# Designs tried in a protein design run: designed miniproteins, single chains, continued (5). Part 21

Each design is a single chain, and the fold is of that chain. pLDDT is the mean over its residues in the fold that is shown.

## One batch from the design tools (miniprotein)

Design m16703
Fold by ESMFold2-Fast:
Structure m16703 (fold): chain A 67 residues (1-67)
Amino acid sequence: SRLTSEQLREAARELGMSPEDLLQAIASGKLSPATVERLARRLGVSPATLVANARELVALAEQYAAE
């Protein structure tokens, strides 16, 4: 299952951060493992899938920002 923009926004609002900040925190490993597991469970994905999707989206955003 892929992470939707709506799911990302809801999770970010619950943690009191922007969707972009949450995505960066997941991708960079700044969140505790317990927080990542809780988010993944809430979003209906595995922790590994959540981290992989976050890293892919950050890499794509950085690629487009360089253009």
Scores: mean pLDDT 74

Design m16704
Fold by ESMFold2-Fast:
Structure m16704 (fold): chain A 82 residues (1-82)
Amino acid sequence: MSVEELLAEYERLVARNRALLAQLEAQGIDVSQQRLELEILEGLRLMVIGVAKAIGEPIDPALLEKIIARLRALGAELESLL
């Protein structure tokens, strides 16, 4: 998967996880830990892009793939709470 494809996948997973969090919160389910994990993963993406830009290197796709894997795991956890 290219960096562009990984970033598109990242955006889809973030949108899905945000929708799941909103749905669970509307049902009165405490997902504060999962919301914090999403915020941390969003921060890690900003660091991966920002560091690459600052040092003049291409974005490491392996680091994006790890973030995407964690977003998928979070999504599965949130779906299990429905």
Scores: mean pLDDT 86

Design m16705
Fold by ESMFold2-Fast:
Structure m16705 (fold): chain A 105 residues (1-105)
Amino acid sequence: SLPRPPLPPRAPLDEPGQLLQEAFRLTAEAKGLQNPEGLHLASEPLRGDETLEQARERARRLAEEDPDAVGTVVRSEDGRILSLEVDGPERAARLIEDALRRASA
């Protein structure tokens, strides 16, 4: 029942995206960081000749090289979230699980 807030130009106006933003805010607060905008997930598309596990490993390697990466996300060509791993507080992980479930519906 909340009005649809404006999203960043690259993000679709969907509920999973909003849940991810809230998860980053909670993660920043838990880690004592001043800017949740500095936090992100290492995002990788699943390629047609690649397994989901291979895409997850690639995203995880990118996250290890990026100090502001708090997890990984693998998406389909259609923008659906296929896998998500988060290094953050339990509340943030729950929001991300909800985002995954909604994106998969």
Scores: mean pLDDT 70

Design m16706
Fold by ESMFold2-Fast:
Structure m16706 (fold): chain A 89 residues (1-89)
Amino acid sequence: SVKEKQIEFYKELIEMIENGEEPEKIARFIAERTLKLRLELNPDTPEELRKEAEELLPGLVEEAVPGFAETDREVLIKELEEQIAKLEA
């Protein structure tokens, strides 16, 4: 289910953050998994819009990097843990 995939995504994201992965890698992982999930939820997405989303991905990653570089990693992990708890409840 979408819920199971979202929980798995958050757990993988927490592992990346705990392992000290670079902000660029974290931002790229989020962008790529978000795009995959959106496309799975919208299988009728026109090819043109799919291509546009894929072309926008590098720019979205670059814009997200400063935010992740400056954000407290413990705060990010706690927010993700709380989201997982809500989804599992």
Scores: mean pLDDT 76

Design m16707
Fold by ESMFold2-Fast:
Structure m16707 (fold): chain A 71 residues (1-71)
Amino acid sequence: SALEEAKKYVDQADKALKNGDYQKAIEYARKGVEYAMEAMREGRAVEGTGLAIRAIGLSSDAALKLGLPMQ
């Protein structure tokens, strides 16, 4: 399901962030947001919203580590 794909990508983003692979963390987090939004459209609004927030947080943390502009 989209919710399970979102969970998978959020977990991969977290692992990449912890391993110092900040570019992969951003890529996985982006996929996590995409699937979380799909899960919200499929009626899993609470769980999908939580995963999207978590994915955005992981992406922001990784971007800060890379010194990327936040705009």
Scores: mean pLDDT 83

Design m16708
Fold by ESMFold2-Fast:
Structure m16708 (fold): chain A 73 residues (1-73)
Amino acid sequence: KKEEYEKVKEEAKTVLGLSDEEIKEIEEFLKKRGLLSVSSLVAAYIGRRLREIGDEIQKELEKKREERKKLLE
């Protein structure tokens, strides 16, 4: 099961593009809350990446909203 944790961390780094710091922070956060499991790590890593994508989308939408606002002036 420890090998599964290492594999999940490596895949989060390689596939999801998470930094070593992000991976460590998520793992420690889950440990402190007593929620550390393979499924929780996978869900947390995916959630982190989706949040980053969400932030990028939100910035693009805000930029478009500001451009539309300027056109209405």
Scores: mean pLDDT 74

Design m16709
Fold by ESMFold2-Fast:
Structure m16709 (fold): chain A 89 residues (1-89)
Amino acid sequence: MADEVADRLTAEAERYEKLAEQFKKEGKPEDVVKTYETQAYIFRAAAALLRGNEEEAQKLRDKALEIDPSPATQAVIDAAFAEARRVRA
């Protein structure tokens, strides 16, 4: 169950990473690119947490907050981590 959710989150992270790359090539505003990069890190962090890799999840969370340290991004990460812990339990 948790592995299946983690695999889906990893696939979404890869999708957002590819979109960020495409948007950079298209000359989209930096803010748009950063939004997709931040979301990709959040998906990877939640997937790591679901797989029991707390240390890796925290490192990925820190990378997301380095790109966007806003309270809104912190709230999204906190919600994603709470859900990941619920699924893993």
Scores: mean pLDDT 84

Design m16710
Fold by ESMFold2-Fast:
Structure m16710 (fold): chain A 86 residues (1-86)
Amino acid sequence: MEAQVSFEFKVENGLKHAKATVTAGDEDDEVLIIFQENGVTVKEVRRDVAAGETVTAEYTTPNKPVGVSVLARVDGEVRLLASHSE
């Protein structure tokens, strides 16, 4: 099974809420979720994972544009699974 990624973005009370959820694929050893503002990393979540394990990370900021990248480590190599920005 390949990894599955979803993104949720919400603006509430002048705050931008960004959420990423990743379900690890059968070959994924680690997942990495990176939040960026203007290309600068503002939050990073790293977790060792088992196949089918779900990792969720959230970031809240008054700055509206936020980018999120979800990566996995497979056999020592890092690969991009998905990215989204609003």
Scores: mean pLDDT 82

Design m16711
Fold by ESMFold2-Fast:
Structure m16711 (fold): chain A 78 residues (1-78)
Amino acid sequence: EREERLRRAARELAALESEEAALELIERLRREGFSEEELAIIAMVAAVERRLGRPLDEEEFRRAIERARELLRKAKEA
């Protein structure tokens, strides 16, 4: 359920074309109870989808989340 919400949010963010709209979506998601870690994951997954020009499949999405969590963990440790 929560991962479905992350995937949906990432797709919505990836579809936005303006920085202002992206910031508004992030603030809305924060109000909906997403943590800063989850918001960072959503942003990273959305960036991957924008680069590919298509939604990620289930396997790609799982790998993207794992990579995003690893990067976030390392950033906090650095």
Scores: mean pLDDT 77

Design m16712
Fold by ESMFold2-Fast:
Structure m16712 (fold): chain A 62 residues (1-62)
Amino acid sequence: SSQQEKNRQLLDEFVEEASKILSPDQVSRLRAAGDDWLTANPDASVEEVRSVLEHILRRLLS
């Protein structure tokens, strides 16, 4: 897979795990923010994607 496909898979896996502690509305917001960021950053590393998704998650839990 391309880096973009790997990053989309990582977002899917992260959202699935986060859905265990988030409301449906928070899950939708996390997915939307993650999708928007990945679209703007198609060549991002796995570590950069994880850092951004963790930041979004922390903001939703605040």
Scores: mean pLDDT 85

Design m16713
Fold by ESMFold2-Fast:
Structure m16713 (fold): chain A 60 residues (1-60)
Amino acid sequence: IDELLARLKELTGMSDEELERLVALLKAGRGGHAAALVARRAPIDEEVAELLERLTRELS
């Protein structure tokens, strides 16, 4: 999880607080809201989409 979050931070420029909110949304099953949060910082390319999918699996 920490490695996936570190990579996502590197690719998107999200703050630690934004990443904490992202994790909370994913744990709550709000994947669409989580994706929208990421999209505000950076385009969701294939690598970012793959990281979000892996993170969703790890947090489920």
Scores: mean pLDDT 79

Design m16714
Fold by ESMFold2-Fast:
Structure m16714 (fold): chain A 97 residues (1-97)
Amino acid sequence: SAREAELARDRAALEAIKKEYSSLKPLYDQLIERNADREELIRVLAEKYRAAMEKAREASKIDEKVGEGLRKQTENLIDRLVAKLELSRAEVYRAAG
């Protein structure tokens, strides 16, 4: 059914976002080890935010509640990383577009 196809796509979107989340921790460690500057940190977080938000948007076309949940999860993770890195939330979101 169409609903079964929606659930399959939502599961795929969640899996993709989970992989993005999993990649952010080792990426953070790599950036700190490289002594990455503030601009590189902002750029990398903005790129990850954009990718995850696009997945959430696609999910919203199928199920608005699932898409909302994915958006909330993405924002929560980025906000935590921004706080940990002492960055401005506005700078990351602006860089994301």
Scores: mean pLDDT 69

Design m16715
Fold by ESMFold2-Fast:
Structure m16715 (fold): chain A 56 residues (1-56)
Amino acid sequence: MEEEIERAVADVERLAKGGATLEQLRLFKDLYVRRAPPEHQEALRAALDEVIAKAE
């Protein structure tokens, strides 16, 4: 779980630094969360929401 969260966070951070819009970052978050096992979806959503909020 932690490794998956770290990879997702790193991917979102790379996209943000590359000039991705907030809308694109939110779509990426939604895609990652949908593919995750249900038991990990809340943790992934929370971590990615925090990264996106900092990029705002």
Scores: mean pLDDT 77

Design m16716
Fold by ESMFold2-Fast:
Structure m16716 (fold): chain A 85 residues (1-85)
Amino acid sequence: NELEKAREALELIKKTLEKLKAGEELSPEETKELIESLKILKKYFESKGDKDTVKLIEKAIEALEKKDYESAAKYLEEIIKKVNK
């Protein structure tokens, strides 16, 4: 079920964003898990034709890979706002 996988991915993204807002660093394992969840969410929005959200998710993944947690947190917040519309 695509919707259920997307919801589970979004829940992990929300929890991880709370850690980033608290100034906590992500372990390599947590970063990998977050990127996998973002990839699941990206596939879901690709299937819906939401190119703007897909591009935002790609920017979040790039920021995480560069350990730019400040930019990553901003992109994750924007993703959450778009999904809750």
Scores: mean pLDDT 84

Design m16717
Fold by ESMFold2-Fast:
Structure m16717 (fold): chain A 64 residues (1-64)
Amino acid sequence: SELEKKRQRLIEKAVELLRAAAALLPDLESLEIEIIDGEVVVGVAVSKEGVLVRVFDVSKYLPP
């Protein structure tokens, strides 16, 4: 369906943004990206400076 295609595109863009942001971190040790219920993207980046967590809820951008 069109809603499923839109959801998938938003998930893909959120993952791209997380990977691009992590690539800018110096001394990145690990990056884990999880997708929850097909609509929440969670990125966890670990560096020597600490742990950075970013969450994207793509349901905010889907029609009601």
Scores: mean pLDDT 80

Design m16718
Fold by ESMFold2-Fast:
Structure m16718 (fold): chain A 108 residues (1-108)
Amino acid sequence: SEMEELARQALRALRARDYDAAAEYLRRLAELAKDPILREFFRVQAGRLRLRRFGPPSGLFPYALEVAKDPVVRALLYAVLGVEYRELGNDALAQEYFEKARELYPEL
């Protein structure tokens, strides 16, 4: 699906540390998302990446995981938190979330 392909592109951009490209793919994912929780999660995370304003995990994260059924989209949710923890200097939590993402999308 278009959402799955955009999620793959976002994952590749995050891996490359191209946060501007990742933010653009997340903005497009927000526009495509039919679920309002996923839409708001992607919108918020796109803004954080674009502005380089990382903070505590979005309170929407556990709810976004419940409504996201596609494994590539779920991998993207974990990878975004991994990036935020890495940028905040919490390498242990970053590694944990990247490992969860890789379990869902081994090609990460």
Scores: mean pLDDT 88

Design m16719
Fold by ESMFold2-Fast:
Order: structure tokens, then sequence, then C-alpha cells
Structure m16719 (fold): chain A 81 residues (1-81)
């Protein structure tokens, strides 16, 4: 349903914000996996982001999480319109 999708996207938005502020690799992994589950990124992007987290390349992870965040906000605007 639209309501379930909104709740899922809001949950992911909060998770991304926590991952970005804390720089916690576990939260970053959770955010990446959740974004993939919700269809916001494909399996290639998921694998790439997880590899960057494992290598400690948080600059790349931060950039990609910010891109997902923008997409989440865009989908929320469409669903709430």
Amino acid sequence: SVQERIEQLRGLLGLIDRALSSKDPSLARDAVRRAAELGLIGPGTEEHMLSRIDEGDYQSVEFLLQQIRVRVESELRELEA
C-alpha cells in the first residue's frame, strides 16, 4: 500500500541520516541492504557500496548514501502529493 511504502521510505531516510551522522559501518550496511530491499538500488550498486564499507572508503559511501537519500525524498514527495 501507499502507507506501507511511505513508512518504509521514512524508516530508510532515518537510517541513512543515522549512518551519515555516526559514520558507523554497521548502520551504513543496514542502510545499503534496506535500500536494495526497497528497490532503490540494484544488486551491482549494493555490492559496490558494501565493498566500499568493508574497505573503509567512507567518502564513497557517504556520496552514494546521499544520492539514495535524494531519491527517497523524491519518492516521498510523489507519494504524499
Scores: mean pLDDT 88

Design m16720
Fold by ESMFold2-Fast:
Structure m16720 (fold): chain A 113 residues (1-113)
Amino acid sequence: SKKLKETFEKFKKELLASEESEFYKELLEKARKAKTPQEVVDLIKEMAEKGVVGAQTLLKKAEEKGLSDQEIEDYVLAYGEYYNELLGLPKTREENLETVVTLFFLATKQEKE
């Protein structure tokens, strides 16, 4: 939807102008380079350790369900693809992971409000 696109674009711009900008850029770079399930899970664990709420929530649910690294990757990529469809963004592996990173930061902002 137009409102979802505007909200996402505004939030991404706010992240790039924030004190979290360098960490966010580093995570986007790691997302582009994550080629294995282990690398995707390690990225999510790093986000969770640094206080990114969306990542913390995902890891807790994955632990409760006994999900493998492959199942976590499959879920994350499907989640990113779903939102990229709504946002009108490319649905490549790299784009899907970058969108998930941004959405996990958005969940963090919503909890702090």
Scores: mean pLDDT 85

Design m16721
Fold by ESMFold2-Fast:
Structure m16721 (fold): chain A 82 residues (1-82)
Amino acid sequence: MELSKKVRETLRKLAEAFEKGDEEAVQEILDSMDDDLKAFVESLINLVKNIKDRKTIAEVLRAAAEGRPLEMRRIITKALNK
């Protein structure tokens, strides 16, 4: 019941914080997450950390928030292969 909606809202807020470069907001949002969501997000951040582009990290998090795994994979692949 509405857990998916709350998770998606949290991921959207995290994406916005990354896009703005608000490192304090990013940390606060991560600290507010449950362990499963935090592990998932940290996995995504580690996967895109080599990209060093806050906008690309934000786009990946938005795709995850919208439940679009194929779009998420496309963004990551494009960023890593160029």
Scores: mean pLDDT 72

Design m16722
Fold by ESMFold2-Fast:
Structure m16722 (fold): chain A 69 residues (1-69)
Amino acid sequence: SLGGREEVEKKLRQEIEKAKKEGHTELAEIAQEALDISLANASDPKKKQELLAALEERARKVEEEIEKK
C-alpha cells in the first residue's frame, strides 16, 4: 500500500493471529503466504500483485464457506 511495507506487514500478521485464534487454519495459511509474498523483494512487482490477488480470492471463498455453516 501507499502507507508503506510495515503497515501491510502488521495487518497481515494480525490476520494470521486472528485466523489462528478462531481455528481457521486454512485462512491462517493463506494470510501467511500473503505475508511471505509481501516481504519478498520487488524484482517482479507485477507477478507479486497477481499472486496476492489469487490468494485474496482464495481467502474470500474460504470465508464464504465458513459463513454458510
Scores: mean pLDDT 75

Design m16723
Fold by ESMFold2-Fast:
Structure m16723 (fold): chain A 107 residues (1-107)
Amino acid sequence: GALEELEEALERLREAKERLKKVGAPEFVLKVVEQTIEAVERLLEAVRSGDVEKTRESLRELEISLGLLGIARGVAKLIGAPEEVLEALDEAIEAARRAIRAAREAL
């Protein structure tokens, strides 16, 4: 169900953050992933509460974070970040997309 998909997405984002830390990713990359984790945590709480308005608000916040992840990936590639950084960002982007899809199905 939607809650299980959101919990899975949150775990994948946390794993991506730990991989990025180990590889020494730039601070801006870590910050965007951390903000995305916080957005998914708020969305998960909103969906659990059954609050439709709070869910819509948290969903908008996560959609903004997804955009920022895309920008961070583009910038990381331009500055020649290691492939491990780009792969972890791709995993974070896919996790955020899954969370958005699950939340939309819960509305």
Scores: mean pLDDT 90

Design m16724
Fold by ESMFold2-Fast:
Structure m16724 (fold): chain A 72 residues (1-72)
Amino acid sequence: MKTLKIKLENGEWKEISEEELALAFGVRYLVENQGKTIEEVAKELGISVETARRYLEIYDELKKTAEVLKKK
Protein backbone atom coordinates (compact mmCIF):
# COMPACT_ATOMS: atom_id res chain seq x y z
CA MET A 1 0.00 0.00 0.00
CA LYS A 2 1.12 3.58 -0.65
CA THR A 3 1.31 5.82 2.42
CA LEU A 4 1.95 9.53 2.97
CA LYS A 5 3.40 11.22 6.04
CA ILE A 6 1.39 14.22 7.21
CA LYS A 7 1.74 16.58 10.14
CA LEU A 8 -1.35 17.01 12.33
CA GLU A 9 -2.30 20.32 13.98
CA ASN A 10 -0.97 19.02 17.32
CA GLY A 11 2.50 18.57 15.74
CA GLU A 12 2.38 14.77 15.40
CA TRP A 13 3.54 13.07 12.22
CA LYS A 14 1.37 10.20 11.01
CA GLU A 15 1.52 7.81 8.06
CA ILE A 16 -1.78 7.87 6.17
CA SER A 17 -2.87 5.14 3.78
CA GLU A 18 -4.63 5.74 0.44
CA GLU A 19 -7.85 4.50 2.04
CA GLU A 20 -7.57 6.98 4.91
CA LEU A 21 -6.93 9.84 2.45
CA ALA A 22 -10.03 8.84 0.47
CA LEU A 23 -12.07 8.78 3.69
CA ALA A 24 -10.72 12.19 4.76
CA PHE A 25 -11.79 13.71 1.42
CA GLY A 26 -15.14 11.90 1.57
CA VAL A 27 -15.90 13.17 5.08
CA ARG A 28 -15.06 16.75 4.04
CA TYR A 29 -17.20 16.50 0.90
CA LEU A 30 -20.22 15.14 2.78
CA VAL A 31 -19.99 17.81 5.51
CA GLU A 32 -19.25 20.85 3.30
CA ASN A 33 -20.99 20.05 -0.01
CA GLN A 34 -23.87 17.84 1.16
CA GLY A 35 -24.50 19.79 4.38
CA LYS A 36 -24.43 16.66 6.55
CA THR A 37 -23.51 16.79 10.21
CA ILE A 38 -20.35 15.00 11.31
CA GLU A 39 -22.59 12.53 13.20
CA GLU A 40 -24.51 11.69 10.00
CA VAL A 41 -21.26 11.24 8.05
CA ALA A 42 -19.81 8.96 10.75
CA LYS A 43 -22.98 6.82 10.67
CA GLU A 44 -23.00 6.67 6.84
CA LEU A 45 -19.33 5.60 6.65
CA GLY A 46 -19.55 3.21 9.63
CA ILE A 47 -16.92 5.06 11.67
CA SER A 48 -16.94 6.85 15.02
CA VAL A 49 -17.65 10.59 15.29
CA GLU A 50 -14.14 11.02 16.76
CA THR A 51 -12.60 9.27 13.72
CA ALA A 52 -14.65 11.46 11.35
CA ARG A 53 -13.41 14.61 13.15
CA ARG A 54 -9.83 13.35 12.85
CA TYR A 55 -10.31 12.84 9.10
CA LEU A 56 -11.53 16.45 8.77
CA GLU A 57 -8.36 17.58 10.60
CA ILE A 58 -6.22 15.53 8.20
CA TYR A 59 -8.00 17.09 5.21
CA ASP A 60 -7.39 20.61 6.58
CA GLU A 61 -3.65 19.90 7.00
CA LEU A 62 -3.40 18.55 3.43
CA LYS A 63 -5.38 21.53 2.08
CA LYS A 64 -3.05 24.01 3.81
CA THR A 65 -0.02 22.23 2.33
CA ALA A 66 -1.54 22.26 -1.18
CA GLU A 67 -2.35 26.00 -0.93
CA VAL A 68 1.23 26.80 0.12
CA LEU A 69 2.64 24.77 -2.80
CA LYS A 70 0.17 26.40 -5.22
CA LYS A 71 1.38 29.90 -4.21
CA LYS A 72 5.06 28.96 -4.58
Scores: mean pLDDT 69

Design m16725
Fold by ESMFold2-Fast:
Structure m16725 (fold): chain A 87 residues (1-87)
Amino acid sequence: RRAEIEERRRALREELERFREKYEPVFDSMSEEEKQELAASMLPLAREGMLLLVEEAELAGNKEAAAKAREYIEAGDLDKAAQVLVE
């Protein structure tokens, strides 16, 4: 399971780097609408990253933190999910 999480994290990181290479050089010149569309398209990738952190917390025995983070992810509050998993 841990090796599977590591491979999924590697694939996700590569996908995020492709997004950054494409959009980071033009981000400051993008319209507000384009920035919102980019944020919306990146949200599923951010959610996948958070779910991988939840699975790692479960493996480490941090069941309460993992359960709380899952609730925040389902509510769309990725910032609170990250806070629970980092603390």
Scores: mean pLDDT 75

Design m16726
Fold by ESMFold2-Fast:
Structure m16726 (fold): chain A 66 residues (1-66)
Amino acid sequence: SELQQQQEQRQQQLREELDRREREVLDLLERNYADPSLVPELDARVEELQRLVEQVQEELARLQQQ
């Protein structure tokens, strides 16, 4: 089914984007290791991103079931 393939592609794209953003955040963290003022904001952003991943995975799994 084309709809299932599109959902799978969307899930893969989201996973790749999240992985890419995680790497960018880690790189920023390393660069700003000497500047602790930026660390709390990055940590909060990563935590929010992880929560969104769980929600997206749950919703996509439900849609993919059909």
Scores: mean pLDDT 68

Design m16727
Fold by ESMFold2-Fast:
Structure m16727 (fold): chain A 89 residues (1-89)
Amino acid sequence: MKEAKVEEIKAEYKAWAEEFNAKLEERGSLTEEEKKEAIETTADFHAEYFLVLDKPELAELMKELREAELAKDEEKVEEIAEEMRKLAE
């Protein structure tokens, strides 16, 4: 059951990412609203993915990463990303 949900989440995220990247390539730039959408959508998909894998700590860090990116806090983004890498290894 969980494996099927993981594949569905991955497929939905891939489809969204491909459509979003196509817009970026065609226009050469993203609006500020589209950048926020990318941050929120990417974080939401990854948080759901981690929750399905029973990794709530990674899901919580992904939520914190989302807030830091929306606040444009580059130092905090790097710190959270490094913590997530350590937990994923």
Scores: mean pLDDT 79

Design m16728
Fold by ESMFold2-Fast:
Structure m16728 (fold): chain A 71 residues (1-71)
Amino acid sequence: MSVEEKLIKLAEELAGEKPALVYSKRIGNSVVLMLEYANGSTLLVEYDLETGEVKISLFYPDGSSETYVIK
């Protein structure tokens, strides 16, 4: 399973629905995904290829947000 597939699966588990993959890019040693959901939520995922650290930021349609760091 690719890094992108793993990150999409994590995003799906956190949001409870399948995302539309909007953007994917490698920036230095990080893979960055921006995912949009049908309910208007946006998920930003940054994966560090050297450390394996995953930073996940969830933006909800009500304007609230959450950020998680997974080692």
Scores: mean pLDDT 71

Design m16729
Fold by ESMFold2-Fast:
Structure m16729 (fold): chain A 58 residues (1-58)
Amino acid sequence: AADAFLEAARRAGKILAEQGYSKEQIEKTMRLAAKTAGHEDLVDEAVQAALEGYEEAK
């Protein structure tokens, strides 16, 4: 469950970066997404995963 969510977060970060979203926008989006999905305890890890996706897109 947690691993699947973090992999989805990384993929989302990569897609958003490819669409031209900034690192700051991706961080804000992922924090909200993690809380909304009931993964509040994973907010920081989800943000890190999304930023890894952002770096992979460059």
Scores: mean pLDDT 80

Design m16730
Fold by ESMFold2-Fast:
Structure m16730 (fold): chain A 95 residues (1-95)
Amino acid sequence: DELARRIEELVKEMKELVEKIEKDYQNFLDALKNGDLETAKKYIENIKKNIEKFYDVYRELRRLAEEAGLPLPKEVEEAIQKVNDIYLKIKLYEL
Protein backbone atom coordinates (compact mmCIF):
# COMPACT_ATOMS: atom_id res chain seq x y z
CA ASP A 1 0.00 0.00 0.00
CA GLU A 2 1.52 3.30 -1.20
CA LEU A 3 -0.15 5.29 1.60
CA ALA A 4 1.17 2.93 4.30
CA ARG A 5 4.68 3.27 2.83
CA ARG A 6 4.41 7.10 2.90
CA ILE A 7 3.31 6.96 6.56
CA GLU A 8 6.32 4.71 7.37
CA GLU A 9 8.64 7.20 5.59
CA LEU A 10 7.24 10.13 7.64
CA VAL A 11 7.66 8.13 10.90
CA LYS A 12 11.28 7.46 9.87
CA GLU A 13 11.81 11.19 9.17
CA MET A 14 10.41 12.04 12.64
CA LYS A 15 12.79 9.52 14.27
CA GLU A 16 15.76 10.97 12.36
CA LEU A 17 14.77 14.51 13.44
CA VAL A 18 14.50 13.37 17.09
CA GLU A 19 18.01 11.87 16.85
CA LYS A 20 19.34 15.15 15.37
CA ILE A 21 17.60 17.21 18.08
CA GLU A 22 18.96 14.96 20.87
CA LYS A 23 22.52 15.10 19.46
CA ASP A 24 22.36 18.90 19.04
CA TYR A 25 21.03 19.21 22.61
CA GLN A 26 23.96 17.12 23.92
CA ASN A 27 26.38 19.30 21.90
CA PHE A 28 24.67 22.41 23.33
CA LEU A 29 25.23 21.14 26.90
CA ASP A 30 28.89 20.33 26.09
CA ALA A 31 29.38 23.85 24.66
CA LEU A 32 27.92 25.39 27.83
CA LYS A 33 30.23 23.22 29.99
CA ASN A 34 33.21 24.55 28.00
CA GLY A 35 32.01 28.19 28.22
CA ASP A 36 31.58 28.35 24.42
CA LEU A 37 28.46 30.53 24.28
CA GLU A 38 28.73 31.19 20.50
CA THR A 39 28.70 27.44 19.74
CA ALA A 40 25.88 26.90 22.28
CA LYS A 41 23.79 29.59 20.51
CA LYS A 42 24.33 27.89 17.11
CA TYR A 43 23.08 24.56 18.53
CA ILE A 44 19.98 26.27 19.99
CA GLU A 45 19.18 27.72 16.54
CA ASN A 46 19.67 24.29 14.91
CA ILE A 47 17.46 22.65 17.56
CA LYS A 48 14.69 25.21 16.93
CA LYS A 49 14.83 24.64 13.15
CA ASN A 50 14.71 20.86 13.56
CA ILE A 51 11.79 21.11 16.04
CA GLU A 52 9.91 23.22 13.46
CA LYS A 53 10.63 20.58 10.78
CA PHE A 54 9.55 17.84 13.23
CA TYR A 55 6.12 19.44 13.72
CA ASP A 56 5.74 19.99 9.95
CA VAL A 57 6.35 16.23 9.42
CA TYR A 58 4.02 15.38 12.33
CA ARG A 59 1.17 17.47 10.85
CA GLU A 60 1.54 15.74 7.46
CA LEU A 61 1.70 12.30 9.13
CA ARG A 62 -1.42 13.04 11.21
CA ARG A 63 -3.30 14.27 8.11
CA LEU A 64 -2.47 11.11 6.12
CA ALA A 65 -3.24 8.79 9.06
CA GLU A 66 -6.62 10.48 9.66
CA GLU A 67 -7.50 10.27 5.94
CA ALA A 68 -6.56 6.56 5.95
CA GLY A 69 -8.41 5.84 9.22
CA LEU A 70 -5.18 4.50 10.72
CA PRO A 71 -3.92 5.02 14.30
CA LEU A 72 -0.60 6.80 14.85
CA PRO A 73 2.28 4.46 15.85
CA LYS A 74 3.27 4.52 19.56
CA GLU A 75 6.75 5.66 18.45
CA VAL A 76 5.20 8.99 17.35
CA GLU A 77 3.92 9.73 20.89
CA GLU A 78 7.37 8.90 22.32
CA ALA A 79 9.02 11.19 19.73
CA ILE A 80 6.68 14.08 20.62
CA GLN A 81 7.45 13.66 24.34
CA LYS A 82 11.22 13.78 23.71
CA VAL A 83 10.98 16.85 21.47
CA ASN A 84 8.66 18.70 23.90
CA ASP A 85 11.06 17.98 26.79
CA ILE A 86 14.03 19.48 24.90
CA TYR A 87 11.92 22.44 23.70
CA LEU A 88 10.94 23.26 27.30
CA LYS A 89 14.59 23.05 28.46
CA ILE A 90 15.71 25.40 25.66
CA LYS A 91 12.92 27.87 26.50
CA LEU A 92 13.92 27.85 30.18
CA TYR A 93 17.55 28.52 29.22
CA GLU A 94 16.49 31.57 27.13
CA LEU A 95 14.66 33.16 30.10
Scores: mean pLDDT 88

Design m16731
Fold by ESMFold2-Fast:
Structure m16731 (fold): chain A 93 residues (1-93)
Amino acid sequence: MMTKEQLLKELEELEKEAEELYEEGLRKIKEADLPPTRYAGLELRIIGLYEEIKLLVEKGKKALKDGDIDTALKYVKEVKRKIEELRRLIEEI
């Protein structure tokens, strides 16, 4: 079984990965010389996914503080899924 310390570290590593993807995504849309409406739409989607990931990480950390390991594991799984969604969005640019 994963310890609370291991789950907290995993959430922190996932949050860092999401931040790096967020920065990469914003850089790619800037470099792609997209029409203004396409740029704005992609920027909003990237920002929205990153904000959702941050919220899920905070919920996971709260569950760990409350001793609810099962709920924390659920949030880790959701964060991983949203990071994959963000990665796919960036690959389509």
Scores: mean pLDDT 86

Design m16732
Fold by ESMFold2-Fast:
Structure m16732 (fold): chain A 76 residues (1-76)
Amino acid sequence: MDSIRRRLQQMLERARLLDYSEADIAEVERLAQQVLDSPDAIEAVRRIRELFRERGDPLGVLTADSLLEKLEAKLA
């Protein structure tokens, strides 16, 4: 759980640091909360990944991919 929280925090800090729109930051925050409430919410992490991809943020995408891999391994 602590490592998942850390990754989600990194995603939020990155969105804020790179001056994403208020709407996009709110969406990442909402999706991060879904993962915190239910670590099996893989679709929420995939949506964060898609948002970073649409913004052209390769490090954000890699961070999301790392979290997806950890969540999928835990569920397997």
Scores: mean pLDDT 75

Design m16733
Fold by ESMFold2-Fast:
Structure m16733 (fold): chain A 84 residues (1-84)
Amino acid sequence: SAAEEEARIAALRRTQEAAKADPRRDAIIEELRKSDHPLAQAALRLLENADASDEELRALLAEYRAAMEAERERYERLAEELER
């Protein structure tokens, strides 16, 4: 239903706000900029375009989460190397 769709979008927007509050956000953004990958550009667009349409927001959030997971894994690998 439309009401369920609205509730889902509200949940997605709440997730976006939580991501913005992440203390690692700035570090992740800097790493994404260094990659020059299309997904990094999509992540930056998501952060800059909080007013995106519901459909665009869903697509951008999916790309953002994929990009964040890739960066998290890369960061973890680097941290493991440095801890040695």
Scores: mean pLDDT 69

Design m16734
Fold by ESMFold2-Fast:
Structure m16734 (fold): chain A 68 residues (1-68)
Amino acid sequence: SVDDLLAQMDALVARLEELRRRGAPLEEIQAVVDRLATLAVRLIELDPSLTPRAFALVNRALEILAAA
């Protein structure tokens, strides 16, 4: 469901923040960002009105990746 996708995306953002805090390898951070991007596409396909929310979550993930 849409709610399940949003919950998964929020959990992945929290995981990215944890990985960044512990100085995890870029490869691990990139894998989580790629997964989050995949879920964002699915979310937009199911509910296009959530496009701004999906973009906000992906942009947050990309900011964490860029800081790594």
Scores: mean pLDDT 84

Design m16735
Fold by ESMFold2-Fast:
Structure m16735 (fold): chain A 81 residues (1-81)
Amino acid sequence: SAEEQAVLAALNAEIEAVLAEGEREGWSPEEIARRILAVVRRFADETGLPAARRLLDFLEEAVARYGPELLVRFVRAELAS
């Protein structure tokens, strides 16, 4: 839906803002990953959108399996595409 697309666009914009601030402030990959997860969790909780909850679950599993540095690199690459 248009509302779902608007929410996902806002989520992407907030993730991009976290990445930009993290680069400016010199945050660790662990801190950047923590803040990305917090943004996605807030969107999932506030909107109730299944797509946001699925994204949260995916990212939490990715951090647990591959670590925060690889997650941050992946997210940067996806947003740059």
Scores: mean pLDDT 85

Design m16736
Fold by ESMFold2-Fast:
Structure m16736 (fold): chain A 79 residues (1-79)
Amino acid sequence: SSEEIEKLLEELRKLIAQIKEAIANKAPLSELQKLVAQILELFRQLASLFPQMSPEQQKEVYKLMEEAEAELKKAVEAL
């Protein structure tokens, strides 16, 4: 549903902010691993719903996934 998609997009935005803060604050590796796992699970859920999305929602998914992938790369390099 549109509501489910918007909720997942909001959760992804929050996790991107959390992982950025965790990296900046040199959080424990266990915290980084947890955030990475949560982001990857959201990617899986968004991928399953992607065909049901509006073009505007699909564009937002690509934008947020690109932002998340940049932070995931930094987190993995810290592991």
Scores: mean pLDDT 85

Design m16737
Fold by ESMFold2-Fast:
Structure m16737 (fold): chain A 61 residues (1-61)
Amino acid sequence: MSELVKKIVKEIRERYPDMPDDVVDNIARTIENLLKEGKLSEEEARELALQMADAWRRSQA
């Protein structure tokens, strides 16, 4: 896992401490794969990860 992805994962865990590890891992793999394929910038990867985390939180409401 890249340092950028690790930083994003830490931010998600701080914002959503009740999020299951499998959900966090899914978000991390998704953004890492898109970064490796050159489909996202670093800023877009962070934004997508936070959007995915927010979508999970809304599904719990």
Scores: mean pLDDT 81

